# Designs tried in a protein design run: designed miniproteins, single chains, continued (5). Part 61

Each design is a single chain, and the fold is of that chain. pLDDT is the mean over its residues in the fold that is shown.

## One batch from the design tools (miniprotein)

Design m18221
Fold by ESMFold2-Fast:
Structure m18221 (fold): chain A 82 residues (1-82)
Amino acid sequence: LEELLKSKDNDVKAKAYIELGKKYIKEGKYELAIEYYDKAIELATDDKIKAEALGNKAQAYEKLGEYDKAIELAKKANELLE
């Protein structure tokens, strides 16, 4: 995972940040997971990868009880896949 974060390819780095976010979700660290998903969204140039990060961020907000934020993020993810 650390090796992927050193990649020059922004989409490879974005996927690595998504995996770090998923790890922190499993640990119950939802706010930290959101920070890593935000890094993935910022770096991703592929709309599919950006949508994946947005979808995972929405799930993290659901776990925090922030349902309105989760719905808005899910809408943004769907818009990227049109």
Scores: mean pLDDT 84

Design m18222
Fold by ESMFold2-Fast:
Structure m18222 (fold): chain A 80 residues (1-80)
Amino acid sequence: MEEALRLLEEADKLLEEMGEKIRAGTATNEELAEAYARAAELVREAAELLERAGAPRELVEALREQARRLEEQARRLAAA
């Protein structure tokens, strides 16, 4: 549980940092794609740990869906 929460916190911090770079106009599509892909990995790892710990199926599925959306955003940015 604690490890899964740390992974989610790391993903949130990464996305927040990218949001700041977007506002500053310093973020590239490549940098954003890498950050979104990394955040997706962290969320997916957290979902796996939570599933193994017996978390509700709805929570695990929601996190996997979030990771899938982040991966989709990363692919779109990399193609732009």
Scores: mean pLDDT 84

Design m18223
Fold by ESMFold2-Fast:
Structure m18223 (fold): chain A 75 residues (1-75)
Amino acid sequence: LKEKSIAALREAVENREEVKEALIEAGVSEEAAEEIVRLIEEALEEIEKLEDDEEALKLAQELIGKIKEIVEKSL
């Protein structure tokens, strides 16, 4: 599970411009889309430093919560 989550986050970071464009097309503001991509990049860096799966999952859940708040505030 952790490996798949890290792989998905890496793909999002590698395709950051496409992810940002998709968010904007979905109705997220450009500023919010940039913030979401930045949070994903920061979360990936922190998760890669964590060797504990429980800590990595907690950080991923916090990331999802932050993304949801940003999306809700941008609408």
Scores: mean pLDDT 74

Design m18224
Fold by ESMFold2-Fast:
Structure m18224 (fold): chain A 74 residues (1-74)
Amino acid sequence: SMEDEAQRLVIETTRLVSEAVAAGALTPEEVDRVGEILQRLLDALRAGDWEEARKVLEELKKMKKEIEERLKKA
């Protein structure tokens, strides 16, 4: 389900953000941007706005890839 995919991605992204912050690979501004995306995803899921949830989920996937690349360089 989309909720299961979202939960998995949130857990993975949150863990990755923690690792990247510990490595000095993310700025506070970048952490805030991830938090904004996570909040938008939760809001969309709670509202049953599946179209918005799908769009935000794709944004989160892109952000996760960016953080992974940053972490590789740290």
Scores: mean pLDDT 84

Design m18225
Fold by ESMFold2-Fast:
Structure m18225 (fold): chain A 61 residues (1-61)
Amino acid sequence: NPNEGVERAIELGEEALKEGDYELAKKIYKRAYEAAKRNPEVSEETVKRAEEKLKEAEKKL
C-alpha cells in the first residue's frame, strides 16, 4: 500500500524532529513528498500531509 509507505516515512521524520535532528527530518519528509507526488496511487490527502510535514521541518532549520 503506497499510502502506508508515505505514512511510515512521515513517522520516521517525526521521530527525527523529536530527537532534534531537523536536517534528517527534512530529508525524510522531502523523500516522502517526492515519492508521494510521483505515485498516482497515493491519495492527494497523503501528498498534502507529506508536503506540510516538509514545510514544518524547513521552519526548524
Scores: mean pLDDT 80

Design m18226
Fold by ESMFold2-Fast:
Structure m18226 (fold): chain A 77 residues (1-77)
Amino acid sequence: SSGQQTGNQQIQNVTDTTNQSSTLSSDQAMQNLGDTSASATTTASGLSVDVSLQVGQQVAQQMQQLTNDNNLKSLVS
């Protein structure tokens, strides 16, 4: 509900190694639960791709978490 908190979470979780480089929240990626690939693309687009070495590691970790959540959800549902 608090937009400032959502933005700060995205920066800290994904671009903590990069200064003021994120715009989208991981919550937005989770809303695209039906397609993890689309969520990954959207999240990556919201990040500073020009710092791929630092951000790439963060994005890969986030995508692994989303993939695991989607797979687990599929198994239990």
Scores: mean pLDDT 48

Design m18227
Fold by ESMFold2-Fast:
Order: C-alpha cells, then sequence, then structure tokens
Structure m18227 (fold): chain A 55 residues (1-55)
C-alpha cells in the first residue's frame, strides 16, 4: 500500500541524512517494490548515487 512505501521513503531519507547511503538505497528499493513500480525505484537509486558521488 501507499502508506508502507511512504514510511520506507521517510526511513530512506533519514538514513541518507545520517550518511548511511547503502541503507538509504536499500530502503528506497523496498519502497518501490511496495508500490509495484521498479522504474521509480531505479530513478530514486540513481538520484541517491548521483548526489553521494558529487563532492
Amino acid sequence: AQEEADKLLQKAATAFSEGNVDEAIELARKAAEALGDPELGDSIVAMIRKVAAEK
């Protein structure tokens, strides 16, 4: 359900702000699975990786 995905996305944002990039990516993927939208998951993961790679 949407509620489960929203909760996972909030956890992913918190993990990212704490510097836990790998945890943020894992949580974002789980959120995309809960939504049944793998393309959304790929987009979010790509964005997290891009931001983490920038100085």
Scores: mean pLDDT 76

Design m18228
Fold by ESMFold2-Fast:
Structure m18228 (fold): chain A 60 residues (1-60)
Amino acid sequence: SRERAIEAAIEATRYALELVKQGLSPEDAVKAARERLLEQGYSEEEVEAGVAQARENLGV
């Protein structure tokens, strides 16, 4: 759903930013965020939308 895709984008961005703060590259942080969203039960489509937004937000 659109609401779930927005939630995925927020979660992916927040998680990726935390990992970058811990020393991960933005690209690796976004990859880790993708795996986490899948583990949290987001659909593949919601995850891809969220990851795309996180990449844009992190400049990758």
Scores: mean pLDDT 84

Design m18229
Fold by ESMFold2-Fast:
Structure m18229 (fold): chain A 82 residues (1-82)
Amino acid sequence: GPKTLTADVTVKTEAAKQLIADSIAQFAKDNNATSLTVTVTNKETGTTITVKASNADELKDKVLDALKELGDGTYTITVTSS
């Protein structure tokens, strides 16, 4: 069945964005996921970005781009595999 990971994270540095993207990609890889959906919500603004990917590398790039677009802040990130 589908696997879900939800986390609240605070992002203030490029290193933090990279670590979050890497952690989500590792979750995808560990679950052998071929269908991935990530929802990134900025808790201060309520802005939500949803990304879809078919593999961990694509997911990492898309999540990193989403975090850079949203900027610094506190986020709720939900990852669903398959």
Scores: mean pLDDT 80

Design m18231
Fold by ESMFold2-Fast:
Structure m18231 (fold): chain A 86 residues (1-86)
Amino acid sequence: MEEEIKKAVEEAKKKLEEKVKEFERETGDSVSAMVLLHEAEEALEEAEKKALEAPSIEEGLRIIKDTYEKELKNIERALEQALKNK
């Protein structure tokens, strides 16, 4: 369980880092990129703790996936807002 949850968190973090790099490339806003990455990392750390306390591996993985999807949408929305200022 712990290894599977930890691996899922690492994969989610990597994907969110790549999306934040896309935000930085498209906007040139390194400060906002750092804030978005920090928020995503904190959310994944909280999700990892909850996932490890989940009654099953499947429920733990769903917690990680739900958190990943929420943070991904947050970054996408930030990118959309930044591009509207062009």
Scores: mean pLDDT 83

Design m18232
Fold by ESMFold2-Fast:
Structure m18232 (fold): chain A 66 residues (1-66)
Amino acid sequence: MKVVGEGIETAEGATAAALIAIGEGGKATVIDSDPIRVIAEGLDEAGALSVKEAIESSGGKATVEL
């Protein structure tokens, strides 16, 4: 699965989401815009939900794609 995170206001939140994606066996790309974006790919359903929760906990919005 793929997770697209938008509206992340902190570098710490973006980094946490990226590290969770990598830990779940996926890949993560952090786009250093304002606000920050994170794209996580290669995730299973559990990994995608963990990344989504991390992004939303950082004030961002996350979309899970199949």
Scores: mean pLDDT 80

Design m18233
Fold by ESMFold2-Fast:
Structure m18233 (fold): chain A 60 residues (1-60)
Amino acid sequence: VEEGVELVRRGLELARQGKAEEASRLIGEGVALLRRAGQTELADRLELEGLRAISEALGL
């Protein structure tokens, strides 16, 4: 659980730096780990937050 959250946090930081591709990869990995751990609600919330951050990094 902590590992998945940490990957998402790092991905969000990369998105703030405009590194959308790297951010997408780390956020995806973190969300996948959380879903495997049964943390579905947390995974869904962090996936939505990640998608917003990536969209902002891409200027969408």
Scores: mean pLDDT 82

Design m18234
Fold by ESMFold2-Fast:
Order: structure tokens, then C-alpha cells, then sequence
Structure m18234 (fold): chain A 55 residues (1-55)
């Protein structure tokens, strides 16, 4: 039941993260952190976010 809403929500989240990446493109550390957070949200893997924060 939630599958359809999750797909639509993920698309919206992806768009928001894309905008954040553009705003922080001059800060490679922030870009990496945002990318890891986006992937963690979509894939459900927090390890990527932790790795980006340590870098």
C-alpha cells in the first residue's frame, strides 16, 4: 500500500537533494555528504552517510 507513495516521495527527495548539491557544489565535502545522505534515503544504507561525514 505504501509502495506507490514511497516511489513518489523518493522522486521528490531526489529533486530536493539535487537542488542542495547545486547550492553546495563549491564545497566538495558538503557535496559528498549530501550525496551519501541522498543514497542512504533511497537505498536505506546509513553507512554511506557515516563514511561521508568521516571524510
Amino acid sequence: LEEQKKEEELAKIADEFYRKLLEHRNDPKKVAEIEAEMRAKIVGDESLLERAKKA
Scores: mean pLDDT 66

Design m18235
Fold by ESMFold2-Fast:
Structure m18235 (fold): chain A 68 residues (1-68)
Amino acid sequence: SLEEEIRRLAREAEELFSNRDYKGAAEKLEQIARLYRERARATDDPSEKQRLLSMADIYLELAEELRG
């Protein structure tokens, strides 16, 4: 499920971050954002689509901060 995939990627990102692999952590967060965007494309409800895209943007912004 989407929730299981996101949870796994988030744990992997946390482990990479704790090991100071900020680039690796950012890549995992970018993968989470991609999953949210894919689900947004499959959603016909405009409110749900907007929420999913907002979640994707949050993860992308966090990934960008980790790359800097």
Scores: mean pLDDT 89

Design m18236
Fold by ESMFold2-Fast:
Structure m18236 (fold): chain A 93 residues (1-93)
Amino acid sequence: ISNDTIEELAKENPEKTKEGLERLIKEDPSNAVYWNNLGIVYYVMKEYEKAIEYYEKAIEIDPSFKEAWANLAKAYKALGEYEKAAEYEAKAA
């Protein structure tokens, strides 16, 4: 599922989207995409610190997952942590 699709689903019904992703993670906790998507749901809910935790999980599983690094940078920027955002944005490139 693309970032755009998860963002739209999370905007329409964040709790249902979160529940679905939590179920997928229970079935396959090593899938970095599911952790990244859960982070996107929390980002849409403006729960930036939780979004960061889940993006960090995705990166721990797959350090080459550029989208997760980009999302981590975006979440730190939302918290006003511009130096950290710049560091993580460089890793997304």
Scores: mean pLDDT 86

Design m18237
Fold by ESMFold2-Fast:
Formats: sequence, C-alpha cells, structure tokens
Structure m18237 (fold): chain A 118 residues (1-118)
Amino acid sequence: SDETIELMLELKDLDLKLVLIVYAYLTKRYDVLEELKKKTKDKELIDLIDAVLNDELDKFTSDDPKIQKTREVLLLARRGDVERLRKLYLESKDNVLRNLAGAALRVLGEEVPRFEPP
C-alpha cells in the first residue's frame, strides 16, 4: 500500500530500502524510486537507483555486496527467472539474497512460504 511505502521511505535500514527498490522497480513505481533517491545520502544506493531509472542496470557495479546482490535479484526478476529466484529464496545461506528474492517472488505473484515458528 502507499501508506506502507511512505513508512518505508522514512526508515534508515539499508536492507529495507533495498527491498523497497525491488518492489518499486517490479511494480513500475518510479515515483517511489525518485523519492527514495531524494531522501538518501548513501551514494552507492543513489547510484543503484540511477542505474534502475536509466535502464543501465546491466552496466552497473558496486563495491557494496548488498547493493551488488540487489542488482543480481533485479536482473533475475526483470528476466522472469522465477526458478533461480526460488532457488535463492529456499537454498541461499545469505539473508540479504533470501529476503530480496522473496520480495521479488511476491511481486511476481509466486507463492512464498510463510514464516513458520521453530
């Protein structure tokens, strides 16, 4: 919802901002990407948002491993590579990759396992 997006824009957490970028890109909410860019001081995050907005994601690189992983998930989602996204979500030991892949799968309308308490 737009209310949830507005709340996420105020958050300082990088991982939540990366999830928001995945959501905004796949839903074509470029207005959300522009607002996130205005509200952030993180140059590497700004550079990722610019690469998404200018359709230069294929040429983009970052020294930040979380931002690079976000680029990888965005490229898989853009291609509709649901099987690779599902594998990242289910099999990855990397929490950033799992969370970003899960977000992409939800936007693409794929079934994502619910959190089950231990």
Scores: mean pLDDT 79

Design m18238
Fold by ESMFold2-Fast:
Structure m18238 (fold): chain A 81 residues (1-81)
Amino acid sequence: SMMDLEKAKELLKQAEEALKKGDNKKAAELAVKAAELAVRAADKEGLLEAIGHLIAAIGALLEGDGKKAIEAAKKALEAAE
């Protein structure tokens, strides 16, 4: 659980670096992976909120919007604590 949160934070940093380089697709792919780990780390109270943000991150990936995917992944991490 704690390991999943730390890995999610690492992936989120990698997503932000990909976005800075203009790679929206890679940024969104990394952000979705971070949000998936946030869902795995979430307790019962945060789980549904984290899942909602994962779905938003996947939607952003399909749109090619790396910034939107990163914002959704950040919210998934916040829901997971």
Scores: mean pLDDT 86

Design m18239
Fold by ESMFold2-Fast:
Structure m18239 (fold): chain A 63 residues (1-63)
Amino acid sequence: LRPTEEQLRAAAEAAGVSVETARRVAEVARENASKSPLEIVELAAERAGISRETAAIVLRVLL
């Protein structure tokens, strides 16, 4: 998962977070690409300091 700046902005707006937070979620997803979607959402939420629901919105927009 290698999102463009435009995709990161779209994800940030949809989830109500900063572009930097969306980028962190994308990085966690890339590092954990071998894990299940549920595990990726949980790890991204924990690493970015956001809710699982918010992390899921970011990932949905980026995928």
Scores: mean pLDDT 81

Design m18240
Fold by ESMFold2-Fast:
Parts: C-alpha cells; sequence; structure tokens
Structure m18240 (fold): chain A 59 residues (1-59)
C-alpha cells in the first residue's frame, strides 16, 4: 500500500470515528503491520469496533 493510500485511509478513519488524523494514521499503520484489533485499541485509545474498522480499511 502506498503512503498516499495510507494517508487517505487514515483520513477516512478519522472522519468516521472523530479521532485525530495522527491517531487514525497510527491505527492504519498498526493494522498494516498485522496488529490485532485489541492491540490497536490499547495503543491508540480506539474502541475495539473502531480498531476493527482500521483493519477492514487496509484489507
Amino acid sequence: MSEEEIRRKARILSELTGVSFETALRAIKMALEGHSAREIAQETGLSLEEARLAIELVY
């Protein structure tokens, strides 16, 4: 996935969840690195549902 696609998916996640772009970007990068929804939620403060959305956006 290109850096532009990563940033685009982070913008979508930020708009859907209301979290900052920086938090969304971290969540998207963690999802791309193969982290679980639980790990993404713990690290970013997203709910498990929002962390699963990050995973769905990259796969």
Scores: mean pLDDT 86

Design m18241
Fold by ESMFold2-Fast:
Structure m18241 (fold): chain A 80 residues (1-80)
Amino acid sequence: SELEKQGRELLKKGIDAYKAGNYEEAVKYFEEASKLFREAGSPLAVEALINAARAYDALGDTEKAQKYFDEAHRLANELA
């Protein structure tokens, strides 16, 4: 699907930004990727949410990190 393709491109950009230490930029890409994957019904939404949580944790935003980890866990259970 077009949404899944766009999500994969954003996920890659987020990973590249995260590896470069650009955590604020990585968060934006992971959040957009998770939205597109959820709209597409793709299980990659779980990975995007976990990556967003990890990036927020790297930024010290523990509340947002926890929120995204909880969303990933809930979505993974719905897809199992």
Scores: mean pLDDT 89

Design m18242
Fold by ESMFold2-Fast:
Structure m18242 (fold): chain A 90 residues (1-90)
Amino acid sequence: MEEYLKKAEEYIKKGEEAEKKGDYEKAGEYYYKAGEYYEKAGELEKAIEAYEKAAEMYLKVGTEEARKKALEAEIEAGVLQLKMAVEKVF
């Protein structure tokens, strides 16, 4: 799990660097990968945040392909939000 958490944090930093440069396509890709690694690490709240950030970046790209990637990221975040809601309430 330590390896996954470290990889997630590395991808967050890469996403932040790409976002700062205005490379929203790469930023979206890096944030999405960070979400995947946070999910593997069991850090569901951080995974949700990363997927939401990926969707935000892809929407800034504005292409049809990027909008589809944004939808994929939003679906991943939504699924994890539902899992956390069920776990917290029950």
Scores: mean pLDDT 85

Design m18243
Fold by ESMFold2-Fast:
Formats: C-alpha cells, structure tokens, sequence
Structure m18243 (fold): chain A 74 residues (1-74)
C-alpha cells in the first residue's frame, strides 16, 4: 500500500467524527466529543477521537487523536 492510500483511509475514518464534533460545537455553542473505532484490512484497530471546544469569544478549537493497534493474527 502507498502512503497516499493510507492517508485516504485515515481521512475517511476521521471525516465522520470530525463532522459530528463540528456540528455539535456549532449547534450548542460549546464543547463536543466524537469517537470512532474501526478495524482495517491490514489487521489494525484504528481509534479516532475528535474533541471540539468553543470559547466565549467564539473561537473554535479541535484536537485529534488517532490510535493504531495491531490485532492478533488469526
């Protein structure tokens, strides 16, 4: 697999929790957390967590954590 393919897979896994966190921050005017865990075809478990915040000035901030764990071979 190429680095491009890996980036695309990571981007797709990130897009759903990011979209949820952005919507919740904007709808509530406050903090939101979204998390997704998926297993990839290469035998890894990928956990993506997005935390969004909004301050009193209306500045939005988003933090990302991605954890990749190898699964035991079958």
Amino acid sequence: SSNLEESLKTSRRLSEPLRRAVREVRERGGGAVAETTTDDEDGNRITVRVEGTRDEAGTESFSFSVEVEPLPAP
Scores: mean pLDDT 72

Design m18244
Fold by ESMFold2-Fast:
Structure m18244 (fold): chain A 55 residues (1-55)
Amino acid sequence: MKAVAVKDAKAVGSRVVDIPKGAELEVLEETEDGWVLARYKGEVVKLGKDTIEYL
């Protein structure tokens, strides 16, 4: 699913990744704790669902 970051956010995978406001993401999975797994520039990262808006 396509989504966009609505604010600057920090995402976590094998490292911390800075996600700037306006960045487009592909959401792969939503978790029950309000987190999402998404692809950003070829990496899979986890960030808060509140930091994104679905397109």
Scores: mean pLDDT 79

Design m18245
Fold by ESMFold2-Fast:
Structure m18245 (fold): chain A 108 residues (1-108)
Amino acid sequence: MKVTQPSSVEVAPGDTATITAVTSTSDILSVNWFKQKPGKPLELLIYNFSTRAPGVDSRYSGSLTGKTATLTIENVQAEDEAVYYVVVTTPEGSWFGQGTKLTVSSSA
């Protein structure tokens, strides 16, 4: 089984960021999204495909369509700059994406 994320995504402040994860199977039992900001602990954002973790901003949402899991961040702020990781669970086990660096820049 294979999970592929883009290495990086660049967005302007106030825009919507979309981070995708493409799986090699549609037999997906769960999708979890994590955020790792420099100097901060790893944070759970989304679990069970689209459920926000407690305390997570409503700007964050998750979805799954076929083999593509998507994390959407609306009204992006400079503090959203981080590496985002997906974990996909199948009947065979859990599979980790490589991480996507989200860069927030007014020049994007």
Scores: mean pLDDT 85

Design m18246
Fold by ESMFold2-Fast:
Structure m18246 (fold): chain A 58 residues (1-58)
Amino acid sequence: MLYRAIAPVPKLSEDTLAVRPGDVLEVLEEVDDNLVKARSLTTGETGLVPKSYLEPLP
């Protein structure tokens, strides 16, 4: 399912995906209650993103 980033996420660690507001992401799996593994359709990179920073696309 596709999501849009609503806030910037800086690259904090090797596993974290850096995103900018408006980036479109495909959620691949839920890692825990707060984190998802996602692929950026803008950059093609994969990594961990906090769920609170993502909004589902209709």
Scores: mean pLDDT 77

Design m18247
Fold by ESMFold2-Fast:
Structure m18247 (fold): chain A 60 residues (1-60)
Amino acid sequence: SLDKMTKGSVAAVEAAKKNRDKPLEEIKKEVIEAAVKAGMSKEDAEKIANLIVRSLEKKR
């Protein structure tokens, strides 16, 4: 549902912010775990995590 996608996306972004200083692999893991806990599917959580990691990688 749209609500699960929205909550998952918010949780993913907050997890990325909290773990910003960590290695990209650890950020990806934390983002996926947070999104899944918020109700997002594993596949959608991985897609969002990959987008976030790519965005962070461009700034390093």
Scores: mean pLDDT 80

Design m18248
Fold by ESMFold2-Fast:
Structure m18248 (fold): chain A 67 residues (1-67)
Amino acid sequence: MAVPEVTVPKGTPLEELRELAAEAAGLDPEEVEFIAGGVDTSKVGTYGAVLRTADGTEIPVRVVVVE
């Protein structure tokens, strides 16, 4: 199973990133909690985040911030 990955431009709002991450995982953004952890969209880099579903399932997501 591959980890869902989203690539976003530097400066992407966290609320938009949450929607993109949920879509990349095949989930409804309204049904998941986005746990950004150390994600900083103002800095180029690769970050780890987690999507938590209502039943407590946690899905790791890779976030790639580009310039």
Scores: mean pLDDT 79

Design m18249
Fold by ESMFold2-Fast:
Structure m18249 (fold): chain A 87 residues (1-87)
Amino acid sequence: DIKKLAEEAVKRINGEEAELVVHILIELLESKNEKTVKLAGEILKLVIPKVKKEKLPLFVEPLKKLLSSKNELVRKVAKEILELIEK
């Protein structure tokens, strides 16, 4: 179960590692594989709370760009992650 492994890993990472992981996961949202996009979105929701609050603005522009995607799943995930960051 990849989600359970991701939850376990997220508990052990620090804020700097979380920042790097978010960068990689945002790139994976541009994948043409829907399973990859869905999984990346679910892991992003787990990792975002681990990122230092001061670093969250770095991800706003890349995520806003994804709101213009022709893929509805990509737009939905980007919106959900932006709502988490803007809290």
Scores: mean pLDDT 81

Design m18250
Fold by ESMFold2-Fast:
Structure m18250 (fold): chain A 68 residues (1-68)
Amino acid sequence: GKSEIRKKLLKLIGEIIRIIGEIFQLELELKTAPEEKIEEIKEKIKKLKEERKKLLEEMKKLSEELEK
């Protein structure tokens, strides 16, 4: 029922918030990082942004199911 969808949405929201926080920390680190670490940090940010996109798409789908 709608209760189970709401629980899944809350879990997804929590994961999205965690990823946003990690991206913010890595972007902050990137501003002061030595040149040899810049590419590693950029790759981590890229992967987190891709994960965030997938979770946002799942959240949208579940939100649409709640409206039906």
Scores: mean pLDDT 84

Design m18251
Fold by ESMFold2-Fast:
Structure m18251 (fold): chain A 72 residues (1-72)
Amino acid sequence: AAVAATERTLVEHEAEYTDANGVTVRFRYVGREVTLADGVVRWWGRGELVRRGAGTETVERLEAEVGERPAR
């Protein structure tokens, strides 16, 4: 099955904002699409949420499979 699939890395998406309390939040997401031999497209991605305050930094890792779509 792996030989019949093509995996493509999507462009990294990064967003950053500072809330009213002065905490900066940065979200970075990298997604991949895999096209199967029958033309089904499957999406899988990872995300990181980086929250940075004046004295602390927290990193939360998110992983998600978005689903399958029939090929056009």
Scores: mean pLDDT 53

Design m18252
Fold by ESMFold2-Fast:
Structure m18252 (fold): chain A 86 residues (1-86)
Amino acid sequence: SRSEAARLFGLGDGYLSQGDYKKAVEYYEKAIKLDPNPPYSVYENLADAYAALGDYKKALEYYKKALSLAPRPYIEVQLKQIEKKL
């Protein structure tokens, strides 16, 4: 359900804020399976978590998804930083 997806997105945000990037990714991916149309902030947070884990290809993929939904200067800066690591 959308309410369960929202709860799991919130758990992902909580783990991300604690620096538990593996759990943040796990809960965001579970939430996306329940709600495949999340706001851009979920893709931005997934990209940040993947970048912190050293998965720059996944980080680039999710920053591009976030940028397609909302052109934010933060996302553009992160995209350029990740591209330098590939």
Scores: mean pLDDT 85

Design m18253
Fold by ESMFold2-Fast:
Structure m18253 (fold): chain A 69 residues (1-69)
Amino acid sequence: MKEANEIQMEAGVIAVQAAVYLRLGELSEEEAKEIMELTNKAIEAAEAGNVEEAKKLLEEAKKKLEEAL
């Protein structure tokens, strides 16, 4: 339970970062959309109890954010 909550919180932070960087012109709309879709999938997986899948999706979102900046 706690691990799923941590994933959801971290996914939320990444989504907010993507939105901020999109507003600043550092990310394209396509890049921000891809990152936000990954964070949404991570949240859904965590809510379903699929913690390992949620972690994988969260890590993919982080990697996309780093590579896009």
Scores: mean pLDDT 82

Design m18254
Fold by ESMFold2-Fast:
Structure m18254 (fold): chain A 68 residues (1-68)
Amino acid sequence: LSSSAATAAAVGAADAAAAGDGPEGTQRHWYKGALAAGGDEKEAREAGEIARRLGGRGMSVELTRRAG
């Protein structure tokens, strides 16, 4: 049981690292997220493009600013 928890944590860390790997990872992440949220393919593509241009970092900054 504890081993499974450790493995899950490692997978989460790997996903975070992959998402921070650059604009490609960010674009793909937001594209799929927008589709999963019920967005149109056009909107999903635009969301991915915007996220890619911001390099993910800009998006994180904007979200953090709004969160506090």
Scores: mean pLDDT 55

Design m18255
Fold by ESMFold2-Fast:
Structure m18255 (fold): chain A 66 residues (1-66)
Amino acid sequence: SKIEEDMEANRERDVEGARELLEKAEKSTNPSDRAAYYTAALILAVMSGDEEVLREVLERIKKLEE
């Protein structure tokens, strides 16, 4: 159904977006930009509903803050 197709597309887009933003956070040398990118990545990971992606994002954010 279109609803199932839209939900799958939205989930895939959120997962991809979360990973892209997290990569930008990891490459950023500005603390404010870094915080903004990983916060946005975390929001998208939560919205995706993918527990594995959420765990990945949380672990990488934790490592980044060390």
Scores: mean pLDDT 80

Design m18256
Fold by ESMFold2-Fast:
Structure m18256 (fold): chain A 60 residues (1-60)
Amino acid sequence: SERERRLLEEYRAELEQTKAAIEDFKNDPEKQKNKILLSFLEAVRKTLEAMAEEIERRLR
């Protein structure tokens, strides 16, 4: 459906932004001091990946 395609695009965009944020964190020693925030970003990434995969499976 059109709604599911738009939702998938949104999750993919958020996933891309989250991956970029994680990469920035790993490349910045000052940001790495906040281990809790890094762990939170990793959890968000995993959740977005699972959500995107579920929608992709349903659109097949």
Scores: mean pLDDT 83

Design m18257
Fold by ESMFold2-Fast:
Structure m18257 (fold): chain A 66 residues (1-66)
Amino acid sequence: SALAGRLELAERALEIAKKAEEKGDYETAEEMRELAKRILEEPWDEESLAKALEEIENGEKRVEEA
């Protein structure tokens, strides 16, 4: 379902936020928490999905480099 997909993306963003915070990257952690909030609270469409995936992938890369 659309809700289940949104919850999964929000969970991914929060997991990245947790890893960023553990590495002392509070900026990325805050960005990922805000992304999770946007995923759950804002109107959802195909463009929203694509942008959320891109931001999650960028967050994952930043955590790997930190």
Scores: mean pLDDT 78

Design m18258
Fold by ESMFold2-Fast:
Structure m18258 (fold): chain A 89 residues (1-89)
Amino acid sequence: DDLEKLAKELGISVESVEKFLYPIALSEAQARGDQEAIERIKAKDMETIKELADRPVDVLTDAVLNVIEKKYGDKEATEEFRKRIEEKK
């Protein structure tokens, strides 16, 4: 499972990865202009969310860090997340 692999790579729980996949998938659907995908994501369609958020670990990592910084305005939290990923590799 790509979700489990990503959680293992990031050293966080699967639930945490799922929480952050929503904005990643929404951003991708918006970039494509895919209105149907946007509607499915808003309806919490996990299959569509996983498909659109399926990106290389580095790309997903950057997207997750951007969400943390924007949502919490906390650069310290973003920096800690980067550190945890670096320690995992």
Scores: mean pLDDT 63

